# Designed miniproteins, single chains, continued (3), part 110

Each design is a single chain, and the fold is of that chain. pLDDT is the mean over its residues in the fold that is shown.

## One batch from the design tools (miniprotein)

Design m11816
Fold by ESMFold2-Fast:
Structure m11816 (fold): chain A 85 residues (1-85)
Amino acid sequence: SRLEELLERLRELAAKFPAELQPLVDQIIELAEQMVKEKDKLEIEINYGMILIILGVIKLVYPEYQELVDELAELVDEIYELVIE
């Protein structure tokens, strides 16, 4: 399915982040997987919002990884659009 394809691409991109950021990107992956499993719109919105907060913090603290963060955000946005429909 398209969602499984996007989740796999998300995991591949997450692996490109440095070791010190792996715990945070792993949390983003877990939230994205939870978003795909949820049928409640409020729960989908909460998971999406939490991902956006984590991504924003990474960009603020580690601006050198902004390009990777923006690529990850694009994949998460695609997943969100598919699950919220």
Scores: mean pLDDT 87

Design m11817
Fold by ESMFold2-Fast:
Structure m11817 (fold): chain A 79 residues (1-79)
Amino acid sequence: LEEARRILGEATAAAAKLANYHPEVKPLVDEAFRRAAQASTVEERARALADGLIEIGKKTGDPEALEFAERVRAELDAL
């Protein structure tokens, strides 16, 4: 439970930083947060944010955003 919250916090911080560096992806960040808000568990919320990071990575071409999203998914799958 605490581990899932930590992962959610990291994904949230990453999404916020990407929105600051790339204002054009703010709608994707907002959509990811809306999907996360509809989730019933912390794990589902973290997965929704990771999915949003993949969409941001595709739009910006930032390989680090995609790598971070895959890392978040791997950590969640290990729970």
Scores: mean pLDDT 75

Design m11818
Fold by ESMFold2-Fast:
Structure m11818 (fold): chain A 90 residues (1-90)
Amino acid sequence: SSLVEKAKKILEEAKELMKKGVDWKEVLEILKEKLSKVLEELPDEKKKEFAEKVNQLILEAEEQIRKGADPIEVFEKLLEKIEELFKEIA
């Protein structure tokens, strides 16, 4: 779906920003803002479920990076999980 593609592009942009040396905290803040706008395009019923699950995935990614995980690897896993959510609900 177009929403899955939008989410993918946002995650790919986040990975590229980190490769260019942008701080991971700043990248996550940008990611949260852009994904929030994508979620706002969904019908209310789906929007609530997506918003809760996506927010939780971002929080988990943030925690993993804080614990010393590789930010690029964390974002790759985040992309896969977001795709699964969009396939389930879209």
Scores: mean pLDDT 77

Design m11819
Fold by ESMFold2-Fast:
Structure m11819 (fold): chain A 69 residues (1-69)
Amino acid sequence: DAAAQAAAARAGELSTEHRKLVVEAKKNIIDKVAKELGMTKEEAERYLNEHLTPAQLSELLKKEIDKLK
């Protein structure tokens, strides 16, 4: 089944692409917070870790990934 073989190959590509999107989205969120709050990227990452739960951070990542698609 050519469709099943193509789907398996595509799953590998999507996994790689998804990892790239996650990395880029996280970088964009940190950059945006740093600029909006007038702080360094290191301070912005610390701020996010202190003020957001893992669930809230996941929602922000999901929203940013959707913007990058």
Scores: mean pLDDT 74

Design m11820
Fold by ESMFold2-Fast:
Structure m11820 (fold): chain A 79 residues (1-79)
Amino acid sequence: SMEEYIQKKEEELISRLEELRKEAIERGDFEAVNQVDLAIQYLRELARWMIENKVSMEEFEKIYKATEEALEELEKAVK
């Protein structure tokens, strides 16, 4: 289903952020930890919004691409 697909993609992105969070904790960078925690919260709310509003595959692909690009910039900023 579209819902299952959205949830799977959300979990993949959150797993990347959880690794980034772990690295930030290991170096004592609590500002980076806070930024990652906010990003995880945003992703969970975004996935919920997409499911509740029954977004099309085309709309999902646009949102997902923009989200991936934003996460790549976050990864650069916190590393």
Scores: mean pLDDT 86

Design m11821
Fold by ESMFold2-Fast:
Structure m11821 (fold): chain A 85 residues (1-85)
Amino acid sequence: AEMRVRIEAPTPELREELARTIEKIADILGLEVETRRLSETELEVLIKGEKDQVEAAAITIESAAMSAGATRVEVERLPEVVLPP
């Protein structure tokens, strides 16, 4: 399963702190993560893994980001990619 998380922070410093926190959470859960900086205050995270692990990561990341002072957190489930024959 795949998940996209978009986070808006009030400062560039907090955005960078959130990026590091998210990378740590993904590493602990054994998930593949790609962090993309969209602007000085906006962050996009693409997380790939097993469905239950991705769901646990979504809850953990959202809670951590909001607790750290993120002004917006948007979580989007992406459809599973089926390998071509």
Scores: mean pLDDT 76

Design m11822
Fold by ESMFold2-Fast:
Structure m11822 (fold): chain A 78 residues (1-78)
Amino acid sequence: SKKLEEERKKKFEEEKKKLTLEIIFYESSEGLYLMGASVSRIAGDEELARKYEALSEKYRELAEKKREELKKLEEEEK
């Protein structure tokens, strides 16, 4: 029915917006922790630098996973 098609499209747009916001958050977090790692290493705190690098890598992986989910969602709808 036309109403069900409209509701499906609305749900698609809502999911796309959520995934996009999650990607932005994870990419921003990755960048912040990479900067923190660099500053910590320059300051001579290798242990803190390693912790920030590990956190940055985790957020990079989360961002990649969400980008793959977004791409799949877009390919299924368009």
Scores: mean pLDDT 85

Design m11823
Fold by ESMFold2-Fast:
Structure m11823 (fold): chain A 99 residues (1-99)
Amino acid sequence: SKAEELFAKGQEAFEAGDYEKAIELYEEAIHHLLQEAVKALSEKDYEKAKELYEKLAEAYRLIAEAYRKLGKDPEMAEEYERQAEIYEEIAKKLEEKIK
């Protein structure tokens, strides 16, 4: 998917030390992941929705780490980490619907 492609490119940028580009790519990936997650929920595909929310949490954590690497804005890193925790909690709640 477009989300998977963007996420992979974000990881490559992060590993290359291009943290600003990594943030941009992960933010674009988040946009596509959210669209896919909403669709999965509307279709009651809780397994797919859970995977997408787990990927959202991962993307937010990676953005937080990129901000820490840049040393640019520690409050921004904390905000993205907090958002990651929210999406992780959503994924955990979806696990209960699968079982």
Scores: mean pLDDT 86

Design m11824
Fold by ESMFold2-Fast:
Structure m11824 (fold): chain A 97 residues (1-97)
Amino acid sequence: KIREIAEKVYEAMEEAGRKALAGIPLENVTEEQEKAYLEAMKEAVRKVLIESGFDEETAEKIAEAVVDLYKNVLSKSFLTKEQVIEKIAEVIEEVLA
């Protein structure tokens, strides 16, 4: 189910943040650290999608859309885990339509 894939995508994004930001407070995150996080997020999401059975082209499109979702919505909003997973699921469904 797409929701189960969205949950795995969320976990991959969270793991990428833990590794790239290493517990650095948001106030102290540099532009270079943010770029590293976005790159790590894109790669982690793409990998999860390929492992979930998507082809490389579709996985790349969804990963780009998820990173765009993070930059324009998630990074500027205080959303619950469930709300974030719902938005990721919507992005996956829209790319597949």
Scores: mean pLDDT 77

Design m11825
Fold by ESMFold2-Fast:
Formats: C-alpha cells, structure tokens, sequence
Structure m11825 (fold): chain A 76 residues (1-76)
C-alpha cells in the first residue's frame, strides 16, 4: 500500500507541475482513499500528501504557482 500511495502522490505532483489540475485532484483523491485504508501509513507519505494538496490549493485558488512548485519539490 505505501508504494501505491507514494506513486499516486508523485503522479499528482507531476500533474500539478503540468498544470493538469483535474488529474492532480483525481490522483490526490485516490491517494486519500488509499491512505484511509492503510492502518499504519508512513508519516513521510502523509506529509507528502498534505504538501501536494496544499500546492494544488495554492496553484488553483491563489494562483501562486511559485509557492505551489516549492511545496511540490519539498514533497518529492
């Protein structure tokens, strides 16, 4: 499960960098669902998911792409 979660987070980050916000949101929703099914998720993966989610909000709601990319780089 942790490997699938990491892959989904990385794909969401890549979609966000490509400005494919619909794909990024879909992948983040899949990652959240997988995280909810994981009894002992790695804290680092939880943090990475939160950073990519915050980056999506910065890019889409605040249109602050520089801040969004900085959070994505920190998550990766």
Amino acid sequence: MNQQLQQLIQQAAAALKARDYERAEQLLNEARALLAQTPNPEDSLVQQLQLVQAALVLATKLKDMEAALALVDEAE
Scores: mean pLDDT 77

Design m11826
Fold by ESMFold2-Fast:
Structure m11826 (fold): chain A 70 residues (1-70)
Amino acid sequence: DPALEALEAEARALEAAGDLDGAIATYSRLKELLELMAETFEQNGEHDMAAKLRARVEEVEARIERIRAA
């Protein structure tokens, strides 16, 4: 999904630049979009895709917590 890839690239660029607040805000937006997409795939019966998106939500949340802990 080009929208998800663009948000991830932006969050990664902000993190690399040392804009940790901007990175957290962008990762939080990415997480919200991933959660909405997982719900949509679940409603469409695409359980495998929904599970992959939920796994990605967990990865993004772990990233946010690591940035906050630094």
Scores: mean pLDDT 85

Design m11827
Fold by ESMFold2-Fast:
Structure m11827 (fold): chain A 99 residues (1-99)
Amino acid sequence: SLEEKIEEFLKRHEPVLKLEAFIQALIDVARKRDPSLTPEELNELARRVYRALVNNDQAALDEILSRFSPEDRAEFEKLFTERYEQLKEDLKNYYKKIL
């Protein structure tokens, strides 16, 4: 069915959508925590997070996350979920258009 094809397509792309959602959510939290962060500093944070996630470097990821308060981590989890669901919906709608 069309529904089964969409589900399979989304499952194949799940790792990349989660990676994108994670990085975007963390950058948004970092910016809210410290509005004085420059674009260069935010880009460096994004690159560090990307490298840690792609290499499954849990120690590097834990170090990055340890700099965030429990409140920041809760906001991150909320933003990650919201962004991930939005990215899935966007990809689903894209797939429907190219069928």
Scores: mean pLDDT 84

Design m11828
Fold by ESMFold2-Fast:
Structure m11828 (fold): chain A 87 residues (1-87)
Amino acid sequence: SEELEREVLRALGIMYLHLGKLLEKQGKFDEAAKWYEKAANLFVEAGDYKGASEAYRHAANVYRKSGDTEKAEEFEKQAKELEEKAK
């Protein structure tokens, strides 16, 4: 069912989010950002806009830590837009 497929996508998103957090703790900011972006995309496909917003905020924070302020601002904007969809 489409609902079961969404549950699987959400579970994968959660795993990718945790991988991003692990890489961030290791100081691997560029790798962490990529996994946060992958997590956000999975959450969007699953209809989990709250999860997607959280993942994009993590990506934004990591880009800011790596000095990529332009990407950080873009992902913060995406997170805010998804947060509004979650309401």
Scores: mean pLDDT 88

Design m11829
Fold by ESMFold2-Fast:
Structure m11829 (fold): chain A 116 residues (1-116)
Amino acid sequence: SEKVEEIRKLLKKAEENFLKDPNKAMEYLGKAFELLRNTKDKEVQIEMLKLINETLLKILEKLGAPKEVIEELEKLTKETLEALKNADEEEREKLLAEYLSKVSDLLITTLVKTAD
């Protein structure tokens, strides 16, 4: 999928820039999240969500996030992936919006705590 290749490039740029330029990295993550929100195909949504999770895990580990934060992200991803399997298009849009909001909050909270 062309969209899957595009999200991979955005996520790689986010990971590469996270320690060097956090604002630029957050811009790339925002573009990746928007690409997922604008995707309607369930299989593509699932693949994109897995790629976002892999990238966020790498970023959080590089930031020295506590084990509890890593476990919360893994739990959130697992629960969202399971819910997506049997959800219609409208329900998947809600699930993905909630997932992206929660992972954004988790990432911002980790960034604030690691600045102390």
Scores: mean pLDDT 86

Design m11830
Fold by ESMFold2-Fast:
Structure m11830 (fold): chain A 68 residues (1-68)
Amino acid sequence: MVPEEELEREIGIALVEIMTAVALKATPDPAKQAAVRAEGDRAIADLESGKMTLEEAVARIKAAYEAA
């Protein structure tokens, strides 16, 4: 069985993926879509490597969407 901490991280990654997809769908500008997607990919990579928390990843996606 996956450790509980690792399971929470996997759930967090899935949540960030869903949030990124929603943000992309809500962003009609192609250039802004590219920026949101790039930030989403970066947040997932950092979350997978343990460089950031789920809370930080969520905040980053929100910031990218607001900046777009």
Scores: mean pLDDT 75

Design m11831
Fold by ESMFold2-Fast:
Structure m11831 (fold): chain A 74 residues (1-74)
Amino acid sequence: EEERKEFEKKRKKQLANLLAYSTVMLAEFIDPKWAEEVRKRIEELFASATDDQIDELLAEVEKLYEEVLKRYKE
């Protein structure tokens, strides 16, 4: 139960990292110059987020991924 909260936090952190990686890779496939801007935004998000802000970090990365995915749909 307390271990479940720690597990959930770890899972969200892993998911945020995986989603960030996927976002940058997809952006590079679309436009390498724009991908550099996307990468900087992701780096800023991760640099500003604490472990207590994992939910906020995940939400921001998800929002950015959706933006990139929308641009990918030609």
Scores: mean pLDDT 79

Design m11832
Fold by ESMFold2-Fast:
Structure m11832 (fold): chain A 102 residues (1-102)
Amino acid sequence: DPELEEKLARLEERLDELGFSPETKALLLELLRLHLEKDYDGLLELIRNSNKALQILLVMTGLVMDLPLEEELAKFSDEEISIMARGLLEGLSVAEMEERLK
């Protein structure tokens, strides 16, 4: 699908600009692929099999994409959600937000 491939290529370029690791980029690209293919079960499995920092990032990204991930978000503490939300509002890099979650 040329449209799917173009959307994934644009996301990959943006993630490179934000300084994401190759492993984090692969997970975010897979999240978008599963969303575009309407594989909600596979998307939930991807999130659940990730570490905590990546789980929060993937859930927040999915919520921005209008995915019904409110119950998955509820699995994290208010402090962890606040760290990510404040980082996004302050315009911090993802690397800075990951450091705050340690």
Scores: mean pLDDT 74

Design m11833
Fold by ESMFold2-Fast:
Structure m11833 (fold): chain A 75 residues (1-75)
Amino acid sequence: MSAKELLEAEARQKAEEAGLSEEDIQKVVDEALKAYDEEFEKLLKAKTPVDMVSESVRAVSASREAAKKAIEEAK
């Protein structure tokens, strides 16, 4: 499983804790999922024989960084 749902929930929770509006929370989630998708697509295109766990680690890190940046932008 892509861990995408976990990242969405985590980004939403962090944005909510930061006191953001519902619209800003959605933007944070969008940025987190975008970063995950972009990083994962790059790795898939490389045709490396890695499983979802290895791909997830890098994509999750990128997603979390994007969420943090979006929260700081909204703050």
Scores: mean pLDDT 73

Design m11834
Fold by ESMFold2-Fast:
Structure m11834 (fold): chain A 76 residues (1-76)
Amino acid sequence: SIEEAVKLLEEVAERARALGARSTPELREGLDQVAQDARKAAELAKKTSEEVAKLMKEGARRTQQHLDALEAALAA
């Protein structure tokens, strides 16, 4: 649903920001970019069709998987 896509994208933005705050300077720039893109995508999701929202939700889940991998790498 559109609401689910928005929530996932907002979660991606918050996770990327939090990870950026505790990461290296090199990773911080990329993570800030991810957070900004996710916030913009959440705004677009509020204005879109269910079909586009589904694609955005899938993209957000892939980004969450990448964030999970980065969190694991930084914890090691």
Scores: mean pLDDT 81

Design m11835
Fold by ESMFold2-Fast:
Structure m11835 (fold): chain A 81 residues (1-81)
Amino acid sequence: SSLLEKYRELAKKIQEKIEELGIDPDDISSLPEEIKEYLKEIAELYKEGLIRQAREVYGWPEEEIKKFEEELNKFIEEQLK
């Protein structure tokens, strides 16, 4: 609910910034650092949602959740740095 609302707000801000700057969204290398920061925030909110689903819906043990979070953190760092 509240996390989804924040996710939608950040997604809207990214879209508005891309339109304002005339950036091609298909070319990630052309994105300014401010947009990359918004993408990192969205990725963190999405990660939090996935961790919550693993814990609350699928009932994963905490050890597996910790590994999953570490994998998601590596993925985010590799894609958005």
Scores: mean pLDDT 71

Design m11836
Fold by ESMFold2-Fast:
Structure m11836 (fold): chain A 105 residues (1-105)
Amino acid sequence: NGMVELARSRIRGYELAVKNPSKVKNVDYYKEFMEKNKDLSEEERIRVLLEEEFLEGGLSPELARKLAEAILAGGDLAKIDEALRLHAEGRFEEAQRLLDELLNR
């Protein structure tokens, strides 16, 4: 899953560089989550995984959900990166609006 792999790699880079480099619990959570939720569709599992990683990164539930949806929809990774940058700067409303634009089709 190339798009999910790319987006996840970027998100991990953002979390480690901007937030908390020691926050690697997500790897174990990812493995356990995949085992416990094997009956969910692949898209559903990846969506929840991304959403949980964003939540652990300090994003609000709404922002985490929208970011996960934008990534799964094959959204513009540069715009997704911009939304993460805006959030890191405390510009939450602008990050939210950018994600809303990506999801509005």
Scores: mean pLDDT 65

Design m11837
Fold by ESMFold2-Fast:
Structure m11837 (fold): chain A 111 residues (1-111)
Amino acid sequence: ALSDAEIEALYAIVLDPTSSVFRRFNALVTLLANGAIRPEHIAALVEFVLSLPVKYQMLLISAAPELGRVRSPGLDAFVLALYETGTRIGLAFARNVATSNPALRERLEAA
């Protein structure tokens, strides 16, 4: 599991607009894969995902079923926030996460 110091370092990378898209994307995926999504950062993470070049959005969608195996309230809240944007990336990512997370699928259907 990631330490609090490691999580803070990953957030520093994701939330830094001067860091490369590649580094920020990898830091985001690491946070998602470790269930380390914090509620106070969800809005900024959603904004970052919406700003991603199409190739990184496609990579995130491709990773979504594996990320859906992670069970965390923070990940669920992040996925719902992306879904609520009504964007192609938000809808596609949320649906693909839901393929491996039945409880989240039910919440998306209710939203």
Scores: mean pLDDT 88

Design m11838
Fold by ESMFold2-Fast:
Structure m11838 (fold): chain A 61 residues (1-61)
Amino acid sequence: NAGRLRAEIVRLLLQNPDGLSEEELAKRLGVSRATVRRHLDELEAQGLIRRDEKGRYLLVK
């Protein structure tokens, strides 16, 4: 159910405009960092998210 996890990631990023790290997302979602990274890589490739200078992920506006 990859779609469910991606929707949860987007929701967390919407609620956290200062950005969230891969580690923080993994902790909040109760999944491994590797699982989160796969979905973050896909979302970044689609242009929906970006990384800041500290490596935190944010929604593209």
Scores: mean pLDDT 83

Design m11839
Fold by ESMFold2-Fast:
Structure m11839 (fold): chain A 111 residues (1-111)
Amino acid sequence: MKKKLKATVKQVPHTPGEPAVVEIKVTLKKKGGETTEVEKTIKAPEIDSETVGEVRNFLIDTFKKEKPDEAEVEITVTGPKEAAEALAGAVEEAGKEYGFDEIEVELVEVE
């Protein structure tokens, strides 16, 4: 059975002096149609490589634990476009490491 990952990374403008926020929502569909939802929020002064790595590791650990046939990932990041692009890459890497056959990642800028 083909394993599918669909992800949306939404960029929200960062307000100077406020912490950057990454909100992650993962909907996992297992064999037999069972659905599980997992959420995580990360707050940091900025979205650096450590924060991106934390997101990637969270997704990999979640996929390995839950063993989904299909996953939908929604990430909202308060930060620059480069942070959203790095997070999109982290989702793709996590999906490839778990072994999804089809991976679709959409980057959306919220005006």
Scores: mean pLDDT 82

Design m11840
Fold by ESMFold2-Fast:
Structure m11840 (fold): chain A 60 residues (1-60)
Amino acid sequence: SRDQFDQQVNVIDDQVTKLWQTDPDRARQAMRNRVDAIITYQTDPQQGMQQVQQTDQQLR
Protein backbone atom coordinates (compact mmCIF):
# COMPACT_ATOMS: atom_id res chain seq x y z
CA SER A 1 0.00 0.00 0.00
CA ARG A 2 1.00 3.67 -0.27
CA ASP A 3 1.21 3.91 3.53
CA GLN A 4 3.65 0.97 3.64
CA PHE A 5 5.71 2.60 0.88
CA ASP A 6 5.83 5.91 2.78
CA GLN A 7 6.91 4.08 5.96
CA GLN A 8 9.77 2.36 4.08
CA VAL A 9 10.87 5.72 2.62
CA ASN A 10 10.92 7.18 6.16
CA VAL A 11 13.14 4.29 7.34
CA ILE A 12 15.58 5.05 4.50
CA ASP A 13 15.54 8.76 5.46
CA ASP A 14 16.54 7.87 9.04
CA GLN A 15 19.33 5.54 7.87
CA VAL A 16 20.62 8.14 5.35
CA THR A 17 20.74 10.79 8.11
CA LYS A 18 22.99 8.48 10.18
CA LEU A 19 25.07 7.50 7.14
CA TRP A 20 25.87 11.16 6.31
CA GLN A 21 28.14 11.20 9.39
CA THR A 22 30.27 8.22 8.25
CA ASP A 23 29.91 7.78 4.45
CA PRO A 24 28.47 10.81 2.61
CA ASP A 25 29.04 9.27 -0.85
CA ARG A 26 26.92 6.24 0.07
CA ALA A 27 24.35 8.56 1.64
CA ARG A 28 24.08 10.49 -1.66
CA GLN A 29 23.61 7.25 -3.60
CA ALA A 30 20.85 6.13 -1.21
CA MET A 31 19.12 9.51 -1.63
CA ARG A 32 19.23 9.14 -5.43
CA ASN A 33 17.83 5.58 -5.16
CA ARG A 34 15.07 6.90 -2.86
CA VAL A 35 14.03 9.58 -5.40
CA ASP A 36 14.08 7.00 -8.21
CA ALA A 37 11.86 4.63 -6.18
CA ILE A 38 9.32 7.43 -5.53
CA ILE A 39 9.18 8.29 -9.25
CA THR A 40 8.86 4.58 -10.18
CA TYR A 41 6.06 4.08 -7.63
CA GLN A 42 3.89 6.65 -9.49
CA THR A 43 3.77 4.42 -12.62
CA ASP A 44 4.57 0.95 -11.17
CA PRO A 45 3.84 0.61 -7.42
CA GLN A 46 5.17 -2.97 -7.30
CA GLN A 47 8.52 -2.01 -8.84
CA GLY A 48 8.75 1.13 -6.68
CA MET A 49 8.16 -0.93 -3.54
CA GLN A 50 10.84 -3.42 -4.64
CA GLN A 51 13.34 -0.58 -5.26
CA VAL A 52 12.74 0.98 -1.83
CA GLN A 53 13.12 -2.44 -0.14
CA GLN A 54 16.37 -3.09 -2.04
CA THR A 55 17.71 0.30 -0.91
CA ASP A 56 16.81 -0.50 2.72
CA GLN A 57 18.59 -3.89 2.47
CA GLN A 58 21.72 -2.27 0.98
CA LEU A 59 21.89 0.24 3.88
CA ARG A 60 21.91 -2.54 6.50
Scores: mean pLDDT 82

Design m11841
Fold by ESMFold2-Fast:
Structure m11841 (fold): chain A 99 residues (1-99)
Amino acid sequence: MAKELLEEALKLAEKAREVARQHGVTIASDLADQAVELLRKALEAFDAGNKEEAVIYARQAAGAFNLMADVAEKHGVTEAAELARKASDLAIQAAEMLE
């Protein structure tokens, strides 16, 4: 379950990044790149059996998505903002399941 939530968040993050990039919102796409990297680290920690590290990375990814959503929304890219918020929620849910 937790791994599936992290994988779903990763897919939404990659889609949000592409939408932000298509609209030229470089700050939002850069934040998405950061969140993708953090989610990959969360998945690696999970696969290694390090739940504490997976929780930390998942929560950091959620923070990056929330910042991305704010930036995307201010630039009128509602689709990227909504995708980023959904990814943030899934990352938080995964972290809560691992606690």
Scores: mean pLDDT 87

Design m11842
Fold by ESMFold2-Fast:
Structure m11842 (fold): chain A 62 residues (1-62)
Amino acid sequence: ETISIDDLKNILVILKDLKSSQKIIDGVETAIKKNITDLSKIASLTGLSEKQISDYLKLSKL
């Protein structure tokens, strides 16, 4: 399953607003910089589950 870079940028804004850990923020920023759109790879970079990433994406669309 894949996610767009624009969706990742929206998730990054939410993660910063929520004061998420620097590891999570750095992982998302790395995914954006390297154009990584694969959910399993993003999960590996951030330490989040694929479900958590999808939940943040849903929150960004509210």
Scores: mean pLDDT 82

Design m11843
Fold by ESMFold2-Fast:
Structure m11843 (fold): chain A 85 residues (1-85)
Amino acid sequence: AKMTVTIDFNGVVLSEAAISELKKSIKDYLEALGAKNVTVEVVSTTTITVTATFDNTSAAKTAAKQLKDYFSNFGFNVTVTITPS
């Protein structure tokens, strides 16, 4: 199953260092959950897109929910798409 999560920081501009830390933390976190092909793409200074592949849809949904809950607590807009495979 493929997970795509888009995080919009609602106009909060992240520093280069903050973006680097987020990329590492998200990748390490998702890989610990069994994700493969983890990509964190900077769309703009205020938006990132996270893509990862999981062995099943349940694992992908769990990971996506955890990312959504985490970033939503900061007032960020989080969009989640799960593609079953």
Scores: mean pLDDT 82

Design m11844
Fold by ESMFold2-Fast:
Structure m11844 (fold): chain A 72 residues (1-72)
Amino acid sequence: AREKAEEVVSLDPGVAAGGVAEGGTRTGQSGSGTAAADLIRQGKRDEAISIIAGMGGLGAEEALREALRGSE
């Protein structure tokens, strides 16, 4: 868990999302489905659903379906 602990910190959504901003992409559009899938994988379904709901409409439904499917 020593090395894994450092990697988990690097994957912190708040920190990692900020860094991605340099590429012009943040966790809000293209990254939302991937972030949601990671949260579901960790057992944080409520947070994942909140992110997907932020996308709105059909996009949210599709992203949720993909995240749940990929997390199994």
Scores: mean pLDDT 55

Design m11845
Fold by ESMFold2-Fast:
Structure m11845 (fold): chain A 84 residues (1-84)
Amino acid sequence: SRAAREEKLLEKLKEYFGNEEAAKLLYEGRREGIAAARAGASNAEVAEIMLPAFKKALELAKDNPEVKEELEKAIEELERIIAE
């Protein structure tokens, strides 16, 4: 089911980030962005919705250098989309 797939995705994110709160914030920000896109939001509007969640996730996961680099890269991409 859809719910089972979403649960598996969240579990994988928790394991990958090594921080449950950071994984949940990223997961929820992604879902909010997808919902906005489905409602007709622009790429810039979607990026503006997702950006706060990614920044907060970085704050919580900053002690993991691999995760930190990936989140910093994602934040830079979101900021670039907003600036376009």
Scores: mean pLDDT 79

Design m11846
Fold by ESMFold2-Fast:
Structure m11846 (fold): chain A 71 residues (1-71)
Amino acid sequence: MKKEAEKLMEEGKKKYKEGDYEEAVTLYNEAISLDLSAEGLENLAKASEAMGSTVVSKSYRELAEKLKKEE
């Protein structure tokens, strides 16, 4: 479970570096569905911003900040 989420996060980061932001978003969404994390939400925000979805990106950043605040 945790290893699967980490693997999906790693693959998502690879896709982001390749410029495949749509696939990166898909992989990050799968990762956070298995293990919700502020890092996962921050990566989703970055990929969404790269795709031009500024409103969606802001939403993910706000969720990540709430997770950090609530511990």
Scores: mean pLDDT 81

Design m11847
Fold by ESMFold2-Fast:
Structure m11847 (fold): chain A 60 residues (1-60)
Amino acid sequence: SEKLENQLKELRKALEDTRAQIADYEADPEKAANGYIVLFLRAVEETLEAMIKELEEKLK
């Protein structure tokens, strides 16, 4: 399905962007002081990974 393929592409991009944000926050000691943002981003990363896995299974 083209819709599922497009959703998978968007989720993969969101995962890449989320991981880049986590890396930026962990590299900057001023940003690292806000532990809630890192916790939130890690939860988003886990959710995106689960959604990607589910869609990849549906596309088999």
Scores: mean pLDDT 82

Design m11848
Fold by ESMFold2-Fast:
Structure m11848 (fold): chain A 61 residues (1-61)
Amino acid sequence: GINAAREHLRKAEAAKTDEERQTHVREALKASGVKNETAEAYLAAGDTLQAMASIRSTLGL
């Protein structure tokens, strides 16, 4: 749900490595239950921060 996605995004912001950040962003996307092709494309390109912004925008966070 949205609250779980918000918690994962918060953990991504606190992450010290890009690998850890990407893991939390993927979990946020999964927890949202919403298909977000833009965020998936950013993650595939390694644009973790843009993926986070896309998820936040879609969920109204």
Scores: mean pLDDT 82

Design m11849
Fold by ESMFold2-Fast:
Structure m11849 (fold): chain A 89 residues (1-89)
Amino acid sequence: EEKEKEANELIDKAIKYAEETLRVLRSDPRDAAGARLAEEAIKHLKEKTLEGVKKAYNLFKAVSTSPRVRDLAEKAANYAKKAAELLEE
């Protein structure tokens, strides 16, 4: 239960960076594909489940290949990874 609270805090941090990533991607129509991946990742994070967090991590690793959002997407991915590790007890 305590680890679940810690995981939820990490998920909330991942969502923060994920939403910032999405905002940047939406500013350029050339990034439409990346924006769709970021939207899907945010949806999975908001479910606050181990499976959702793992799916979000993989999606943000794909999004992080874009140099405009690399740092933000990697921060989102890293928080998702830490949350998954706590949930995998």
Scores: mean pLDDT 84

Design m11850
Fold by ESMFold2-Fast:
Structure m11850 (fold): chain A 70 residues (1-70)
Amino acid sequence: MVVVVAIAPDRELAEKVAEAVSKLPGTQSVTITQLPDGRYAVVSTFEDLESAQKGVEVAEKLGAEAYIPG
């Protein structure tokens, strides 16, 4: 299981990222949480690293900052 974190400046972008990521093969869960500074984190889990990399690419294409933590 691999975690992807995507940071969006507003809720609208966070919801678009969550929707797009949830449609990818190998996606296990997607959650949106508001950060103390007003930004949003989209935290998703994937079955493998290949699926997680696709999640990062989709989030970045939509304008979010995305990474795999460790």
Scores: mean pLDDT 84

